Designed miniproteins, single chains, continued (3). Designs and how they scored, part 15

Each design is a single chain, and the fold is of that chain. pLDDT is the mean over its residues in the fold that is shown.

## One batch from the design tools (miniprotein)

Design m8524
Fold by ESMFold2-Fast:
Structure m8524 (fold): chain A 75 residues (1-75)
Amino acid sequence: MPPLTRQQLLVLQLLGLQGPVSSSQLAEALGVSQSTVSRHLRQLEELGLVERRRSGRTTLYSVNMEALEKYIKEV
């Protein structure tokens, strides 16, 4: 499989640092559109690296650290 893109790694890094956050908060932190962030989050969710949870009226995203460690294999 191709490695994760730089932009996908930045999304994962911010999720790891901030804990559960919304796509709008990630878009603001990265300086990109919510559409761009949602695309990256969808791709990462398909890989099992990001989890999506509903909290009231907001959707929150968090990194699956166990899956990320297995994917990257920090050696």
Scores: mean pLDDT 76

Design m8525
Fold by ESMFold2-Fast:
Structure m8525 (fold): chain A 62 residues (1-62)
Amino acid sequence: SEDVARFVGLALRAVAYLLEGDVEGAREALEELKRHLEEAGIEDESAKRLIEKLEEKIKEAE
């Protein structure tokens, strides 16, 4: 679905920013990802875990 494809795209963007050391970019991508998850009604536990792990990694990089 388009909603899943957009979620994956936003998640990959957040990961890419983290790998490049762009903590601010990663944070912005994570906020877009969280907003998309809520708006699309995605209630997948693996998606929620990915968001939590990205939040942890961003916090560690600060």
Scores: mean pLDDT 81

Design m8526
Fold by ESMFold2-Fast:
Structure m8526 (fold): chain A 66 residues (1-66)
Amino acid sequence: SLDDIVEELVEKLLNGEPVTYKELEEAAKKVGISVGELADRIAERLRELGHEDLVPNVRAIAGLQN
């Protein structure tokens, strides 16, 4: 599910594991959304967990302007 994918990618970011544009693209394709929509969902989850500091990193990986 989308929530499962978001939680997996959030866990990687919190552990300092590399997350690439290609991983975001492949994950987004699995659930039928855009990379930008996936990045926004990850950003929202990071904010909920108190990790607002990682939001610019996710947006940059997705090719989004901060």
Scores: mean pLDDT 84

Design m8527
Fold by ESMFold2-Fast:
Structure m8527 (fold): chain A 62 residues (1-62)
Amino acid sequence: SKLGEEAIKLLKEGKLDEAAELVVKAFEQAGATEVARRIRELMEAAKSEEEKRKILEKVLGA
């Protein structure tokens, strides 16, 4: 999706929180509200930039 492509671009730029917002929005638009909520919770629980990056890479397959 376009949101997924933009999220990967933001991830590459190191804009992890912005990338996460696009990922969450993409899942919400797809009706996957539980997945979107879980991603928000994981990002809030992450203690470092490395942890946030790992979460987003797993979700985006990047």
Scores: mean pLDDT 81

Design m8528
Fold by ESMFold2-Fast:
Structure m8528 (fold): chain A 74 residues (1-74)
Amino acid sequence: SAEEYEEKGKEALKEGKYGEAAYYFWQAGMLYSKEGRYEKAAELLEKAAELYESLGNHEVAKTLREKAKELRAR
């Protein structure tokens, strides 16, 4: 579920596993989006983007931020 991925992301972040945390927050954001929870989805996609940016994955971070902006506009 979206909530399970969000919790896995938080746990990975506590353990310093930034790549895993980024992935889990991305999956959670996509699932919340599918559920129509657009503000929550945008929040998690922005968290994933920040982590991907810090890891040097600039294109993925840009794509996720653009998606989050689209979701917030709804």
Scores: mean pLDDT 88

Design m8529
Fold by ESMFold2-Fast:
Structure m8529 (fold): chain A 62 residues (1-62)
Amino acid sequence: MKFSKEQEELIKKAGEKLGIPEEKVKRSVEALSKLGIDPKEALELLEKGEEDKLKRLAIERL
């Protein structure tokens, strides 16, 4: 998956805030995108630290 410059910056910020590698953030966003969750929405939730909301959305679409 190709990320925009803005999405790459969000991935970096989410990784720093959550203490996880950027590569893991990218894989999570790619997996969520396959479930029909917008990558930008997923990244915004991660940046805000709303990981529980993102997890709920992923479970609902499994």
Scores: mean pLDDT 71

Design m8530
Fold by ESMFold2-Fast:
Structure m8530 (fold): chain A 82 residues (1-82)
Amino acid sequence: MQDYYIAQFSRMVQTGRDITDYPRDTQIRILDFVSRQFRDAGYDQLSDLYDRGRDAVRRGDDDTVRQIWQQIMDYIQQLRQQ
């Protein structure tokens, strides 16, 4: 199961795919998984953004989800340049 989420995450990062293409339950699971990975790696600020994104998905706050997802994509883009 972890390999599935890593593959989906890598695909979204590479293609700029909108997370809203996924069902809400899948969005929450992806955000939870990635938050844990970034926290374990020491990227606490990025992990906190994923946690806030998950909470916004649970509330159905699509505007906040899109805003947070854009911030997350910007951080991941920076990490890929290293």
Scores: mean pLDDT 68

Design m8531
Fold by ESMFold2-Fast:
Structure m8531 (fold): chain A 95 residues (1-95)
Amino acid sequence: SYLEKLKEKAEEFLEKMKEDPKKIRDGLAGAIGIIHEMILKEEDEEKKAKLREVAEELRKKVNEIYANLDKLSQEEAVKKAREAFEKALKKVEEI
């Protein structure tokens, strides 16, 4: 399922962020790509709109984390990224 693929991609990049928090942007790109695949295969316009909203909210949250990386510990950066990806996953599951 696309939800499982999105969850796997999120966990992959959260693990990579333990080595380099800047990899949060690569995680965002991967997650947005999967959500776009879901949008392309969805036939319901309301569900497409909700998926686009999830992608935009995730992008906004990740960009906020990235902008503040110099002010965050590595542990805090990974925690905030996990929370952002978990919120996106939950919203996708509810669509």
Scores: mean pLDDT 84

Design m8532
Fold by ESMFold2-Fast:
Structure m8532 (fold): chain A 65 residues (1-65)
Amino acid sequence: SQKEIFERVLKGLEELGVSQEELDKIRKLFESGNIDEALELLRKVLKKLGIPEEVIDDVIELLKK
Protein backbone atom coordinates (compact mmCIF):
# COMPACT_ATOMS: atom_id res chain seq x y z
CA SER A 1 0.00 0.00 0.00
CA GLN A 2 1.04 3.67 -0.37
CA LYS A 3 1.24 4.02 3.43
CA GLU A 4 3.58 1.00 3.69
CA ILE A 5 5.88 2.36 0.94
CA PHE A 6 5.83 5.80 2.61
CA GLU A 7 6.73 4.39 6.06
CA ARG A 8 9.57 2.33 4.52
CA VAL A 9 10.95 5.50 2.88
CA LEU A 10 10.77 7.39 6.20
CA LYS A 11 12.53 4.50 7.98
CA GLY A 12 15.31 4.60 5.36
CA LEU A 13 15.71 8.37 5.87
CA GLU A 14 15.90 7.87 9.67
CA GLU A 15 18.69 5.30 9.16
CA LEU A 16 20.54 7.84 6.95
CA GLY A 17 20.47 10.36 9.82
CA VAL A 18 17.50 12.58 8.92
CA SER A 19 16.11 14.27 12.05
CA GLN A 20 12.87 13.09 13.66
CA GLU A 21 11.57 16.69 13.33
CA GLU A 22 11.97 16.61 9.53
CA LEU A 23 10.47 13.08 9.31
CA ASP A 24 7.45 14.13 11.41
CA LYS A 25 6.89 17.22 9.23
CA ILE A 26 6.87 15.10 6.05
CA ARG A 27 4.57 12.51 7.67
CA LYS A 28 2.12 15.19 8.90
CA LEU A 29 1.88 16.83 5.47
CA PHE A 30 1.31 13.45 3.78
CA GLU A 31 -1.33 12.29 6.30
CA SER A 32 -3.18 15.66 6.14
CA GLY A 33 -3.57 15.32 2.35
CA ASN A 34 -0.95 17.94 1.46
CA ILE A 35 0.69 15.38 -0.82
CA ASP A 36 2.44 17.89 -3.13
CA GLU A 37 4.00 19.74 -0.16
CA ALA A 38 5.04 16.43 1.46
CA LEU A 39 6.70 15.26 -1.78
CA GLU A 40 8.45 18.64 -2.24
CA LEU A 41 9.89 18.47 1.29
CA LEU A 42 10.90 14.82 0.72
CA ARG A 43 12.69 15.84 -2.51
CA LYS A 44 14.62 18.55 -0.63
CA VAL A 45 15.64 16.10 2.11
CA LEU A 46 16.81 13.46 -0.41
CA LYS A 47 18.79 16.11 -2.32
CA LYS A 48 20.54 17.19 0.93
CA LEU A 49 21.54 13.53 1.46
CA GLY A 50 23.26 13.53 -1.97
CA ILE A 51 20.76 11.19 -3.64
CA PRO A 52 20.87 11.60 -7.48
CA GLU A 53 17.86 13.40 -9.01
CA GLU A 54 16.93 10.37 -11.16
CA VAL A 55 16.64 8.23 -7.99
CA ILE A 56 14.64 10.96 -6.23
CA ASP A 57 12.21 11.07 -9.19
CA ASP A 58 11.74 7.27 -8.96
CA VAL A 59 10.98 7.50 -5.20
CA ILE A 60 8.50 10.36 -5.74
CA GLU A 61 6.70 8.40 -8.49
CA LEU A 62 6.37 5.34 -6.22
CA LEU A 63 4.68 7.52 -3.56
CA LYS A 64 2.19 9.08 -6.03
CA LYS A 65 0.47 5.70 -6.60
Scores: mean pLDDT 79

Design m8533
Fold by ESMFold2-Fast:
Structure m8533 (fold): chain A 60 residues (1-60)
Amino acid sequence: GIFKKEVLDEISSEYPSVPREELEKKLEEVGRRFSRGEISYSDAYEVQLEEARRLAEELL
């Protein structure tokens, strides 16, 4: 998905104890929202980053 690798690498570096697989699932969910036109291209990176970081903090 769009920006998936960049966001995943960023959050995994910030939260190395959080399972990468859980972050990938969240990014796939956000990617589906982007594919449905629910998120604009210009917002896609920031939304993915925010949602992945939120999940990482919840899993700590």
Scores: mean pLDDT 77

Design m8534
Fold by ESMFold2-Fast:
Parts: sequence; structure tokens; C-alpha cells
Structure m8534 (fold): chain A 66 residues (1-66)
Amino acid sequence: MQLRVKVSGSVTTYTGVALWLIGQPGVKVERIGPNEFLVTTSLDDDSFQKLVQELQSIPGVEVEVL
């Protein structure tokens, strides 16, 4: 499955989100804009829903399921 992740805020927030995503098993991260990532996952449905929920819980992060 794929996600579009947009980060609004400080360089610290952007860097933290990027490093956290890169550290996730079964996740491929591609930078598609200055504050925007394309995330491709090989996760099961439960792990995918958890990832989406965790991202949405971060202030300034917008997540779109593709």
C-alpha cells in the first residue's frame, strides 16, 4: 500500500518523521517534495493501520492513503 505524507513545521519535526519512517521495517520512503514523502509499504493490514494512526497523531503531519 502507499501513503502520501506531508510535514508542516520545523526542520526538527521533518527530520524526526523522516528518520522514524526510514527505521520502519517493510517501509520504503521516497522524497517527492521539500516537506513531502511517498511511503510504500509491504506491511499487513493491521501494521499498516497502526503506521497511519501513528503518523496522524504527530502535530503538523498530513497523511493521504493512495
Scores: mean pLDDT 78

Design m8535
Fold by ESMFold2-Fast:
Formats: sequence, structure tokens, C-alpha cells
Structure m8535 (fold): chain A 59 residues (1-59)
Amino acid sequence: MELYRAVAPQPKTSDDELALRPGDVVELLEEVDEEYARVRNLATGEEGLVHKSYLERIE
């Protein structure tokens, strides 16, 4: 699987977004566009959209 770490906090501001804390590890599910990806938080199992600039690839 393709894993990323959150490097900045993302608040959940819409129903499609996933709230992230710095250090959260997420699995890439789908690249939606140039700015956004659909991911799953591995600690919570929640899925949603995150801004790619808040993520760094680790695997």
C-alpha cells in the first residue's frame, strides 16, 4: 500500500474531508485531482479527502 504522513493539521470543514493531526499515517486510496487525494486514516479507519500539500510519502 502507498502510505503518507500528515505534516500539518487539517480540520474537517466539509462532509467529504478527513480531519488530520500532524503525524497521522494515511493510506492513499485514490488521487482525485492535482490538489486532493482520498485517503484512509490507519488509526481510526475513517476515509475522506485531504489536501496533498499536507502529506509526505513514507512507503
Scores: mean pLDDT 79

Design m8536
Fold by ESMFold2-Fast:
Structure m8536 (fold): chain A 63 residues (1-63)
Amino acid sequence: SMKDEILRLIGEILRLIGEIFDLERQLQTASGEEKEALEAQIAALRAKIDDLMAKMNALDTTV
């Protein structure tokens, strides 16, 4: 069950990484307010990934 939960968290992280790639592509042509909005959304997704990685690390401790 713990291994299955880790694999599920990895799947969620990979999906969020895909969303970041899409937003970063949009960011290449954005300026001003649009750029700020996209940067904020990318930062929010990165924060979600960090949270999921922290949860995965807590599950995958040796002790």
Scores: mean pLDDT 82

Design m8537
Fold by ESMFold2-Fast:
Structure m8537 (fold): chain A 77 residues (1-77)
Amino acid sequence: MAERAYALARALALSLGMSEEAAEEVGALAGEAARAYAAGDEEAARRLAAEALRLMAEHSPDPEASAALAEAAAETA
């Protein structure tokens, strides 16, 4: 469900030390990815999920978490 994906991704982004503004953007992308997946658009879902992970990597203050998120984004797309 898109609403749960939004809430979970936003909460995760905040737990990683991201700003509230960046966390909202991550949540929005995760919600859109969940909607695309539910509609059967797996390609769009993967791209949106990868964008959310890249945004988390870019804004994460922890360099180890940032590197892991960037790798996950590359593997998701």
Scores: mean pLDDT 80

Design m8538
Fold by ESMFold2-Fast:
Structure m8538 (fold): chain A 92 residues (1-92)
Amino acid sequence: MSPEEALRELVRAAAELVRAAADALDLPPELRERLLRLAEEAVRRAEEGDLEAAARAAVEALELLAAASPDPEHRANLATLRAIIERLLALA
């Protein structure tokens, strides 16, 4: 798998995670809507081949989700996913 292909797949996975979290968690409505918009943007940009914009949207969504997450383990996992996306973007 190329770094570009790996990044595209990981951005899609991150977007699905954000959508699932927005559905499962009791988040403020404004944050929920922001997360859903960022997840949609990440997928759309990845489909268009704009991997930098896709990664940026995914990273922003993961940062916002982590900031709202009361569980430190969830925050650590989200930070790890963000770091992997940022690293793959640097290699793409």
Scores: mean pLDDT 84

Design m8539
Fold by ESMFold2-Fast:
Structure m8539 (fold): chain A 105 residues (1-105)
Amino acid sequence: NPEDEALRFLSELITEDIVELNPSLSEEEKEEIKETIYEILKEEFAKNPEAGKRLIEVALRVKELIEKGLSEKEALAEILKELGIEVDIEKNTIGELLQLAMLAA
């Protein structure tokens, strides 16, 4: 299921970003955050299917670029650049870059 695959990928990606900003989190707290993000994304997709479709399209494109050897932030920056948006990946979180890509697509 491409939708479930995209939502799981996004929840993992956002959780990794949160963990990087909060390195004191326990393994249990990290797992809880990941599950919470997945449920939030699933509910938001149900409430706004058009925004959800854009999020899934961005997620699948990010995944493809990562499989080609780019980092998560590099993949998002490439998508944003393609949409005419220049970003400083050192100044933006993965979540912020994802939001920009969804709004620009």
Scores: mean pLDDT 77

Design m8540
Fold by ESMFold2-Fast:
Structure m8540 (fold): chain A 81 residues (1-81)
Amino acid sequence: MVTEEEFLEVRKTGIEAVRTANELLRVDPERGRELRKKIAEAVSKAFEAMAAGDLENARKYMEEVKKLSEEARTLREQVEA
């Protein structure tokens, strides 16, 4: 069963990932736009999976969101260095 806590974690992780991609967008508009689009797509798929009760796919897409968020953070640090 999808729990309230799992739903809130998806929402929080998605918000933080989008914020990180938006920070990259300010210094590298092309890569920031690409990663923001990928993050938004993965977050949407995670919520769709949760709505369907598909915890396996919800976790898979959340892992993808976390990976993309980390990539955006690393790229931003490299551009600003």
Scores: mean pLDDT 79

Design m8541
Fold by ESMFold2-Fast:
Structure m8541 (fold): chain A 78 residues (1-78)
Amino acid sequence: IEELEKKVKENPEDAELWKELGLAYFKEKKYEKAIEYYDKAIELKPSAEYYRGRAIAYIELGKYEEAEKDFEKAMELE
């Protein structure tokens, strides 16, 4: 995780690195952090994959309405 945090500081415009950081925090069950990093990825480059990743993290937090909206966005972007 620290390696990914260093990489996003060096390359803050790389949406893929922010997504990888979000996924890493998701695997650690730190879902709020995962959502923050997916949010950054989406802001830089909206993509169906990023919206789905954030939606799954929302589900883990019991935020089903937010998850549903993100899944709808993912479907629109495919």
Scores: mean pLDDT 83

Design m8542
Fold by ESMFold2-Fast:
Parts: sequence; C-alpha cells; structure tokens
Structure m8542 (fold): chain A 99 residues (1-99)
Amino acid sequence: MKTLEAAAEAAKKAAEAARAGDFLEAEIHASMAVIAASVVVLYEKESNPEVAKLAEKVAEAAAEAARAAAAGDAEKAVEYAEKALELAKKAIEIAKKEE
C-alpha cells in the first residue's frame, strides 16, 4: 500500500510540476514514480499479479512522462503523469479489496 501511494503521489507531483513549466521537477517526480511502481512489481508479482500488472503500466506511463518532461513537452508530460496517477489509484483500490 505505502509504495503504491508513493507512486501515486510522485505521479501527481510530476503532473503539477509539468503544468507549472518546471520540467526538471516534473522529470524528477516522474522518475520517482517509475522507481516506486517498479518496487511494487518486484514484491507483488507472486502474491497479487493484478496489482503487479497495473504497477508495470504505472512505471511505463511514468517513464513516458519523464521523457516528455526532459524534452520540454508539457502537454505529453501532464498526459502521461495523469495516466500513471489513474493507474496507481486503480492498483490501490484492488489492493484494498484484498485486506
């Protein structure tokens, strides 16, 4: 749970930074979302494959957000960061149903 929530928070901050035109902060937060989501994949792959698969998609979307931010593409950085956030929220809701 806490690692998925960290991925969601990082994705949210990446989108906020991209909207503000702060591409360095957007890239940093998007990269943190990739790391957090990748940790979830590693630990959940055997116990909760659905959460692991969503976390994999979070990492992919967050990686695209980081690349867009590095390129100075605010529109794509926001789009992919928001996609990562929504996927992370879905993973959190599935994980909650198993508690």
Scores: mean pLDDT 86

Design m8543
Fold by ESMFold2-Fast:
Structure m8543 (fold): chain A 78 residues (1-78)
Amino acid sequence: LSKEELELLTEAGVIQIEAAVLLTFGELSEEARELVEKAMELAQKAEEIVENGGDLEEAKKLLEEAKKLLEEAKKLME
């Protein structure tokens, strides 16, 4: 794995762990839950792209979108 691939896999893993914790232990509204679930799906897709030697730019874009969705979900919890 290149350093870039390792960094993207690490980021995807962190997003998936955070999403899983929120879904398991968080008190989420329906809207917040949908955002967290979508963020997890995007991070999972980014991980698959990196693992299969695909487009790293696409993986980065998916991870940026996933992070934005997690931020939106956290705002709904405030």
Scores: mean pLDDT 83

Design m8544
Fold by ESMFold2-Fast:
Structure m8544 (fold): chain A 86 residues (1-86)
Amino acid sequence: AWNNLGNALKDQGRLDEAVEAYKEAIRIKPDYAEAWNNLGNALKDQGRLDEALEAYDEALRIKPDYTEALDEQTKVVIPYAVNKAL
């Protein structure tokens, strides 16, 4: 329910509310890898790259074979590493 609400809010561009909905999903089920991945995506869209990487790392800790989370993390890590090379 909360994860689906977060997805709907994200689709509407309501990123702050989407983040809160995903956090509520995680509060109810901390081992919810999909909710962690979705939180990472919403944080990435807000430009909160450090927090997005932490959320993707948690999704991969819970489900190491989560190819989607790994792909999304890679899309953040490569540009982030380049931008931090100063």
Scores: mean pLDDT 76

Design m8545
Fold by ESMFold2-Fast:
Structure m8545 (fold): chain A 65 residues (1-65)
Amino acid sequence: MDKAKKLVDEVSGKLENPRDISPEEAAKRLKEAVLKESEKLGDPELGKESVKIVDDNYEKALKES
């Protein structure tokens, strides 16, 4: 959990997105980026947990808007 959250935060900080990108598209791009990074690290479970964190954050943002 903690390692997956750190990966999401790190990848999010490095990810370049166009201006005015939708939250849905931003979440999709972040999921693709964390999966790619987890594959480079040889840790597929880390990738699955990271994707879940991105999805959970997106759902929370939708419920709070």
Scores: mean pLDDT 76

Design m8546
Fold by ESMFold2-Fast:
Structure m8546 (fold): chain A 114 residues (1-114)
Amino acid sequence: VTESGGGTVPAGGSLTLTATTTNENAVGFSWYQQKPGEPKEAIAFAYGEGGGSFVSGRVAGRFSARGDSAKKTLTLDMRDLRVEDTAVYYGAASLKGAKGPTEWGAGVEVTVVA
């Protein structure tokens, strides 16, 4: 999984993160948030074109996720960012038959400043 779109933004700003896989057996995509000293927590899932997307209630209304199964991409759109959204964000792909994410990106840093 290859990721792009992290950076430093002011509170109230927006960022878009994109994850891509070259694995043709990928059937689902997710985004995980990891704050300093905390475990990775799933915040968004998306499935292929027209498939369902899920966003954690903690970020609902501010974050949205969309997948493109033909391009093997998962996009996380983040708006109205808050200082508490500062974290490393990991894109992950689930392979057919797997019980969870099997391919992980290296993580992208997002820093939100007041």
Scores: mean pLDDT 67

Design m8547
Fold by ESMFold2-Fast:
Structure m8547 (fold): chain A 65 residues (1-65)
Amino acid sequence: AELDELRRRTIRLAQELKEKLGIDKVNEIFVEVVKEAKYKGITDPVELYRRTIEALEKALKEADA
């Protein structure tokens, strides 16, 4: 249940960011999150989605400033 909710939230935030800043910015954020997760040894999908959501929300807030 939690994993499905995190997946849906990630998709919505990614779509919103794509509409505001374009697909390249969304891809950049995903690549950065994956690289950091690999460097830190994070393999838990729940933690990966939470980090992705946090990064997407930060980018959206910066776009609105």
Scores: mean pLDDT 82

Design m8548
Fold by ESMFold2-Fast:
Structure m8548 (fold): chain A 103 residues (1-103)
Amino acid sequence: LDEEQKKLLLRAIGLALRAIGLLFEIDLLEEELKKKGIKDEEIEKLLKEAKKLAEEAKKLAMEAMRNIDDKELTKKLLEEAEKKLKEAEELIKKAKELKKKLE
């Protein structure tokens, strides 16, 4: 691997791990809501959308790793993955804020 490919691969690995982390965070939030008996349609929709975005980001990051020899494709896949992760993080943050108001 050349230096640019190594940097792209490192970025892809980081994004995949961040996506996995967000999926675990969502699962923990869903379990906490169940234990507290909190049922809120807005929180449920936010977590469902965040989960979808995190899963899509993980898939894009893994696809980038498989296509590492195509630098332009890899860059575009990683940019899309980063955008989806940022959106998922914002939705999780909003869900946590709504949860605090219901406690």
Scores: mean pLDDT 89

Design m8549
Fold by ESMFold2-Fast:
Structure m8549 (fold): chain A 76 residues (1-76)
Amino acid sequence: MVEEARKLMEEGFRLAKEGFRNKDLEKVEEGIKLIEEAIRLAREAGDEELVLEGEITLGIALIMLGVLKLILKKEK
């Protein structure tokens, strides 16, 4: 479970970065969902350090989503 949470967090953040780079909102949102699932698994496992890492990663991904939405709204 802990190993699965780490892999989901890494993959989620990768997808969020790729989505942001390519202006792909769906990919950023998919990445965020994977990070949220990773945090849930980390909480169930009692890994407080991994939960904290996940919350920080989620915060960064949410900032990327917000910035991308602002960029796309100005272009649409």
Scores: mean pLDDT 84

Design m8550
Fold by ESMFold2-Fast:
Structure m8550 (fold): chain A 74 residues (1-74)
Amino acid sequence: ELAKKAEEYAREQGFSDGEATLAAHIAEKLNVPPEEAVEITRGLLARKPHPKLKEFIEPMVQGGRAGAAALAAA
């Protein structure tokens, strides 16, 4: 699906596992194709966001997956 395609494409572009996961989350959250998600991720990385932004994004990535699982379980 969209997130999986974005993660796979990001890995092909030389992204790390964490960066690929971020690209997958962006694709899913914004409903954009893998190529666009990777470009957005590159833009964020090139601008070198503060460590606090990284901490904020990490829980959102995990929360998104957990939220979807909780909804499916309900």
Scores: mean pLDDT 67

Design m8551
Fold by ESMFold2-Fast:
Structure m8551 (fold): chain A 56 residues (1-56)
Amino acid sequence: METQKLVAEAEVRKEGERLGLSEEQIEKAIEYVNEKLEKGEQVTREEVLKKLEELK
């Protein structure tokens, strides 16, 4: 699958793991991104990184 949602989830997981976040924290970031995408909002990589840093 090549949906923006799938790509965003993969990127969130990779960046979260790189930052040393727990699986629970990574899942919260994925939920945030998915909720925005389902509302028709765009999510940039910078927004993903900012959200992951907030969960640190």
Scores: mean pLDDT 73

Design m8552
Fold by ESMFold2-Fast:
Structure m8552 (fold): chain A 93 residues (1-93)
Amino acid sequence: GAEEAYAAGKAAAEAARAGGSEKGAEYGEKAAEEARLAAETGSGEAAAEAAEYGAKAAKEAGKAGNAVGAAAAGIAGAGAGVSAGLAAGVPPG
């Protein structure tokens, strides 16, 4: 649901922040917000933005040299996007 998508994005932001990437944390928080919006409204555009911000969070964490944070941000961001997409009626696959 909306809470799960939001939590995934927040987890990505926290992972990036713990790794010293403020930009990664910012993108992770944007991914959480867009994922929540997509889950609540069924917006495919918000779902796509959630996935994109999750990917950007992973990239910025990776630039900071935090491979664990980058992997966590990427997984959480992708999860947020998927959750948002499912709420919007987009089948997984």
Scores: mean pLDDT 66

Design m8553
Fold by ESMFold2-Fast:
Structure m8553 (fold): chain A 71 residues (1-71)
Amino acid sequence: MLEELDRLAEQIAEAENREELEELVRRAEEVAREAAAEALASGDPEALERFREALGRLLEAAKEAAERLGL
């Protein structure tokens, strides 16, 4: 799941229009929910920290893409 989040962050950073960005963000929210559930179920604080870092990268990519697209 974390590798999928990182792939989505790359795709979000390269989004060319609002519709593409919104679709990628929706998919990223779904994947992030699954990744969060897996990290929480693991009982491993390190897994939660890796998830938090991946989520941070995703949010920054979305912010930069939105600013680049004038949203």
Scores: mean pLDDT 83

Design m8554
Fold by ESMFold2-Fast:
Structure m8554 (fold): chain A 70 residues (1-70)
Amino acid sequence: SMEEKQRLIEELTKLVEEIRKLVVENPDASILDLFRVIALDGMALVGDSLTPEELERALKEARELYEKLK
């Protein structure tokens, strides 16, 4: 549904904002982690053009990155 898609976009956007803070502050963060953040930020920005399945995969990747960097 459109409501579920909007929830996924909002959750992804919020999580990416937290990851951006963590990647800057984490001394173990690699350049590849920075590229992952840029890619996830781009997916959040264009979220209305993505399928719910693509958004769910992006959100899963964002959660994995968050767990790595926290």
Scores: mean pLDDT 85

Design m8555
Fold by ESMFold2-Fast:
Structure m8555 (fold): chain A 100 residues (1-100)
Amino acid sequence: FDHARNGDLEAVKAELAKPDTDVNAKDENGNTALDVAAAAGHLEIVELLLSHPKTKIDIRDEYGVTAYDLAVAFGHEEVAELIKEAAKKRGVTLRELGVA
């Protein structure tokens, strides 16, 4: 997920437009595109991923960490709030999202 990590919004859009793209695919560390974008603070990429109906926001990596946890850990408050609001709209509990 180099495009999500590097903030390449157009490359992420192009990848999501492919019919065979699994938006929830995990990398070698168990991280999704949402996880790496949230950790990097790429607000527009997070918004793009959250707009996709198949994007899961409660996926935990190898260490039990969610995209919300990564946004909070790296100080990306706006990204963390976007993920939390998306969770509320989708019926995902704050506990499932990793919020204490």
Scores: mean pLDDT 76

Design m8556
Fold by ESMFold2-Fast:
Structure m8556 (fold): chain A 105 residues (1-105)
Amino acid sequence: DAEGLLEELAELARSILTRNGEASEEEIDEMLKTEEGRVELLLRAEELVLENRLKRGEITPEQKELLLEATREALRILRENGFSDEAIQEAFLLLQKAVQEAENL
């Protein structure tokens, strides 16, 4: 189910954040208890990935901010609409447009 997908993605985010020392196991365990916390974990993991890409010169600061904002908005749409098929489609299109916009910066 969609909630199960969010939990799986949050657990993947947990693995990334703990490996890089960005969050403690206890902090992550607390965040996993709520849908809002799981969304926060995904955002923190993406911010770390984008920061690492920025440090490698693969993206600009402007591209990082645009992509992070788009992901935040996509997760908001998904959360507020209970991961419906329509919300998933809207989130996907928003992320796709953000990637294209970032490429043109």
Scores: mean pLDDT 75

Design m8557
Fold by ESMFold2-Fast:
Structure m8557 (fold): chain A 68 residues (1-68)
Amino acid sequence: SSIERFIGLVLRLIGDERFEVEMIGSDTIRVTPKPGGEEALEELYEELKKDPDFEVERVGDSLVITLK
């Protein structure tokens, strides 16, 4: 289900030392790169923009990811 995919994504990103993850809504997270994590954030954006279950937006140096 889409919610299970969202939970899996959140857990993956929280475990990734290259990112700071913040819950900003019940279905929305903000992902900010730590120093040296900028390339990984661009890879994450390219991955998620192709996924129909997620809306991904660039906000400054961060990504905002929302479950559709």
Scores: mean pLDDT 87

Design m8558
Fold by ESMFold2-Fast:
Structure m8558 (fold): chain A 118 residues (1-118)
Amino acid sequence: MITLTESGGGTFKEGSSVTLSSKISGPLSAIFQVGWYRQKPGEPKEFVASIDMLTGEVSYADEIKGRATISYDPANNTVYLNLNNLEKSDTAVYYNYAVPLLPSVPTAYGSGVTVTVV
């Protein structure tokens, strides 16, 4: 079973930066893709960023492009999401996810980390 242990949430000032992290436990060879979704208050869950675990290719949502960086540290099995120039609209619960290589295995999600921008 893949588990995701997220950290880095909290309350941040507008114009600052935050780095969210998620430690992946389980066999990384069984993972196709890792990424981040967020859910803003009163809005549907939206895609933020992803990395393909086979190719290293990264993808970003248009609204976050230029302010977000996703990276993966294989030595520590940790995925990072860095958000720069925080806006009050970035206030959301952020979820790390991992998509298994086997289509019959469901996507794993972390429990979510809250980011509040003041």
Scores: mean pLDDT 82

Design m8559
Fold by ESMFold2-Fast:
Structure m8559 (fold): chain A 92 residues (1-92)
Amino acid sequence: NKEEIKKLLKELYEIYKKKLELKKKGIKVPEEEQIKWDKKIKELFKKLAELINDEEINELLKKFFDEFDSEDATIEKLEKLHEEILKKIDEL
């Protein structure tokens, strides 16, 4: 169960990391790729919502997305939040 959750979280992190890298470089993501990522993100969120019923983990996930949406977003900050979430999963 923890392994499946961590796998889903790692997939989610890799997508957001790539999106942020492209955003910082001013590179426009092709429409077809954006559609694929949006579908995958939606799928990952649905699966995570079914597997995670912990308020602290849900709050950390919210902080991760709030950081991504921030004008001051950095890959380092996203990575730190991702690592904090994984650590919390290991504590379950």
Scores: mean pLDDT 82

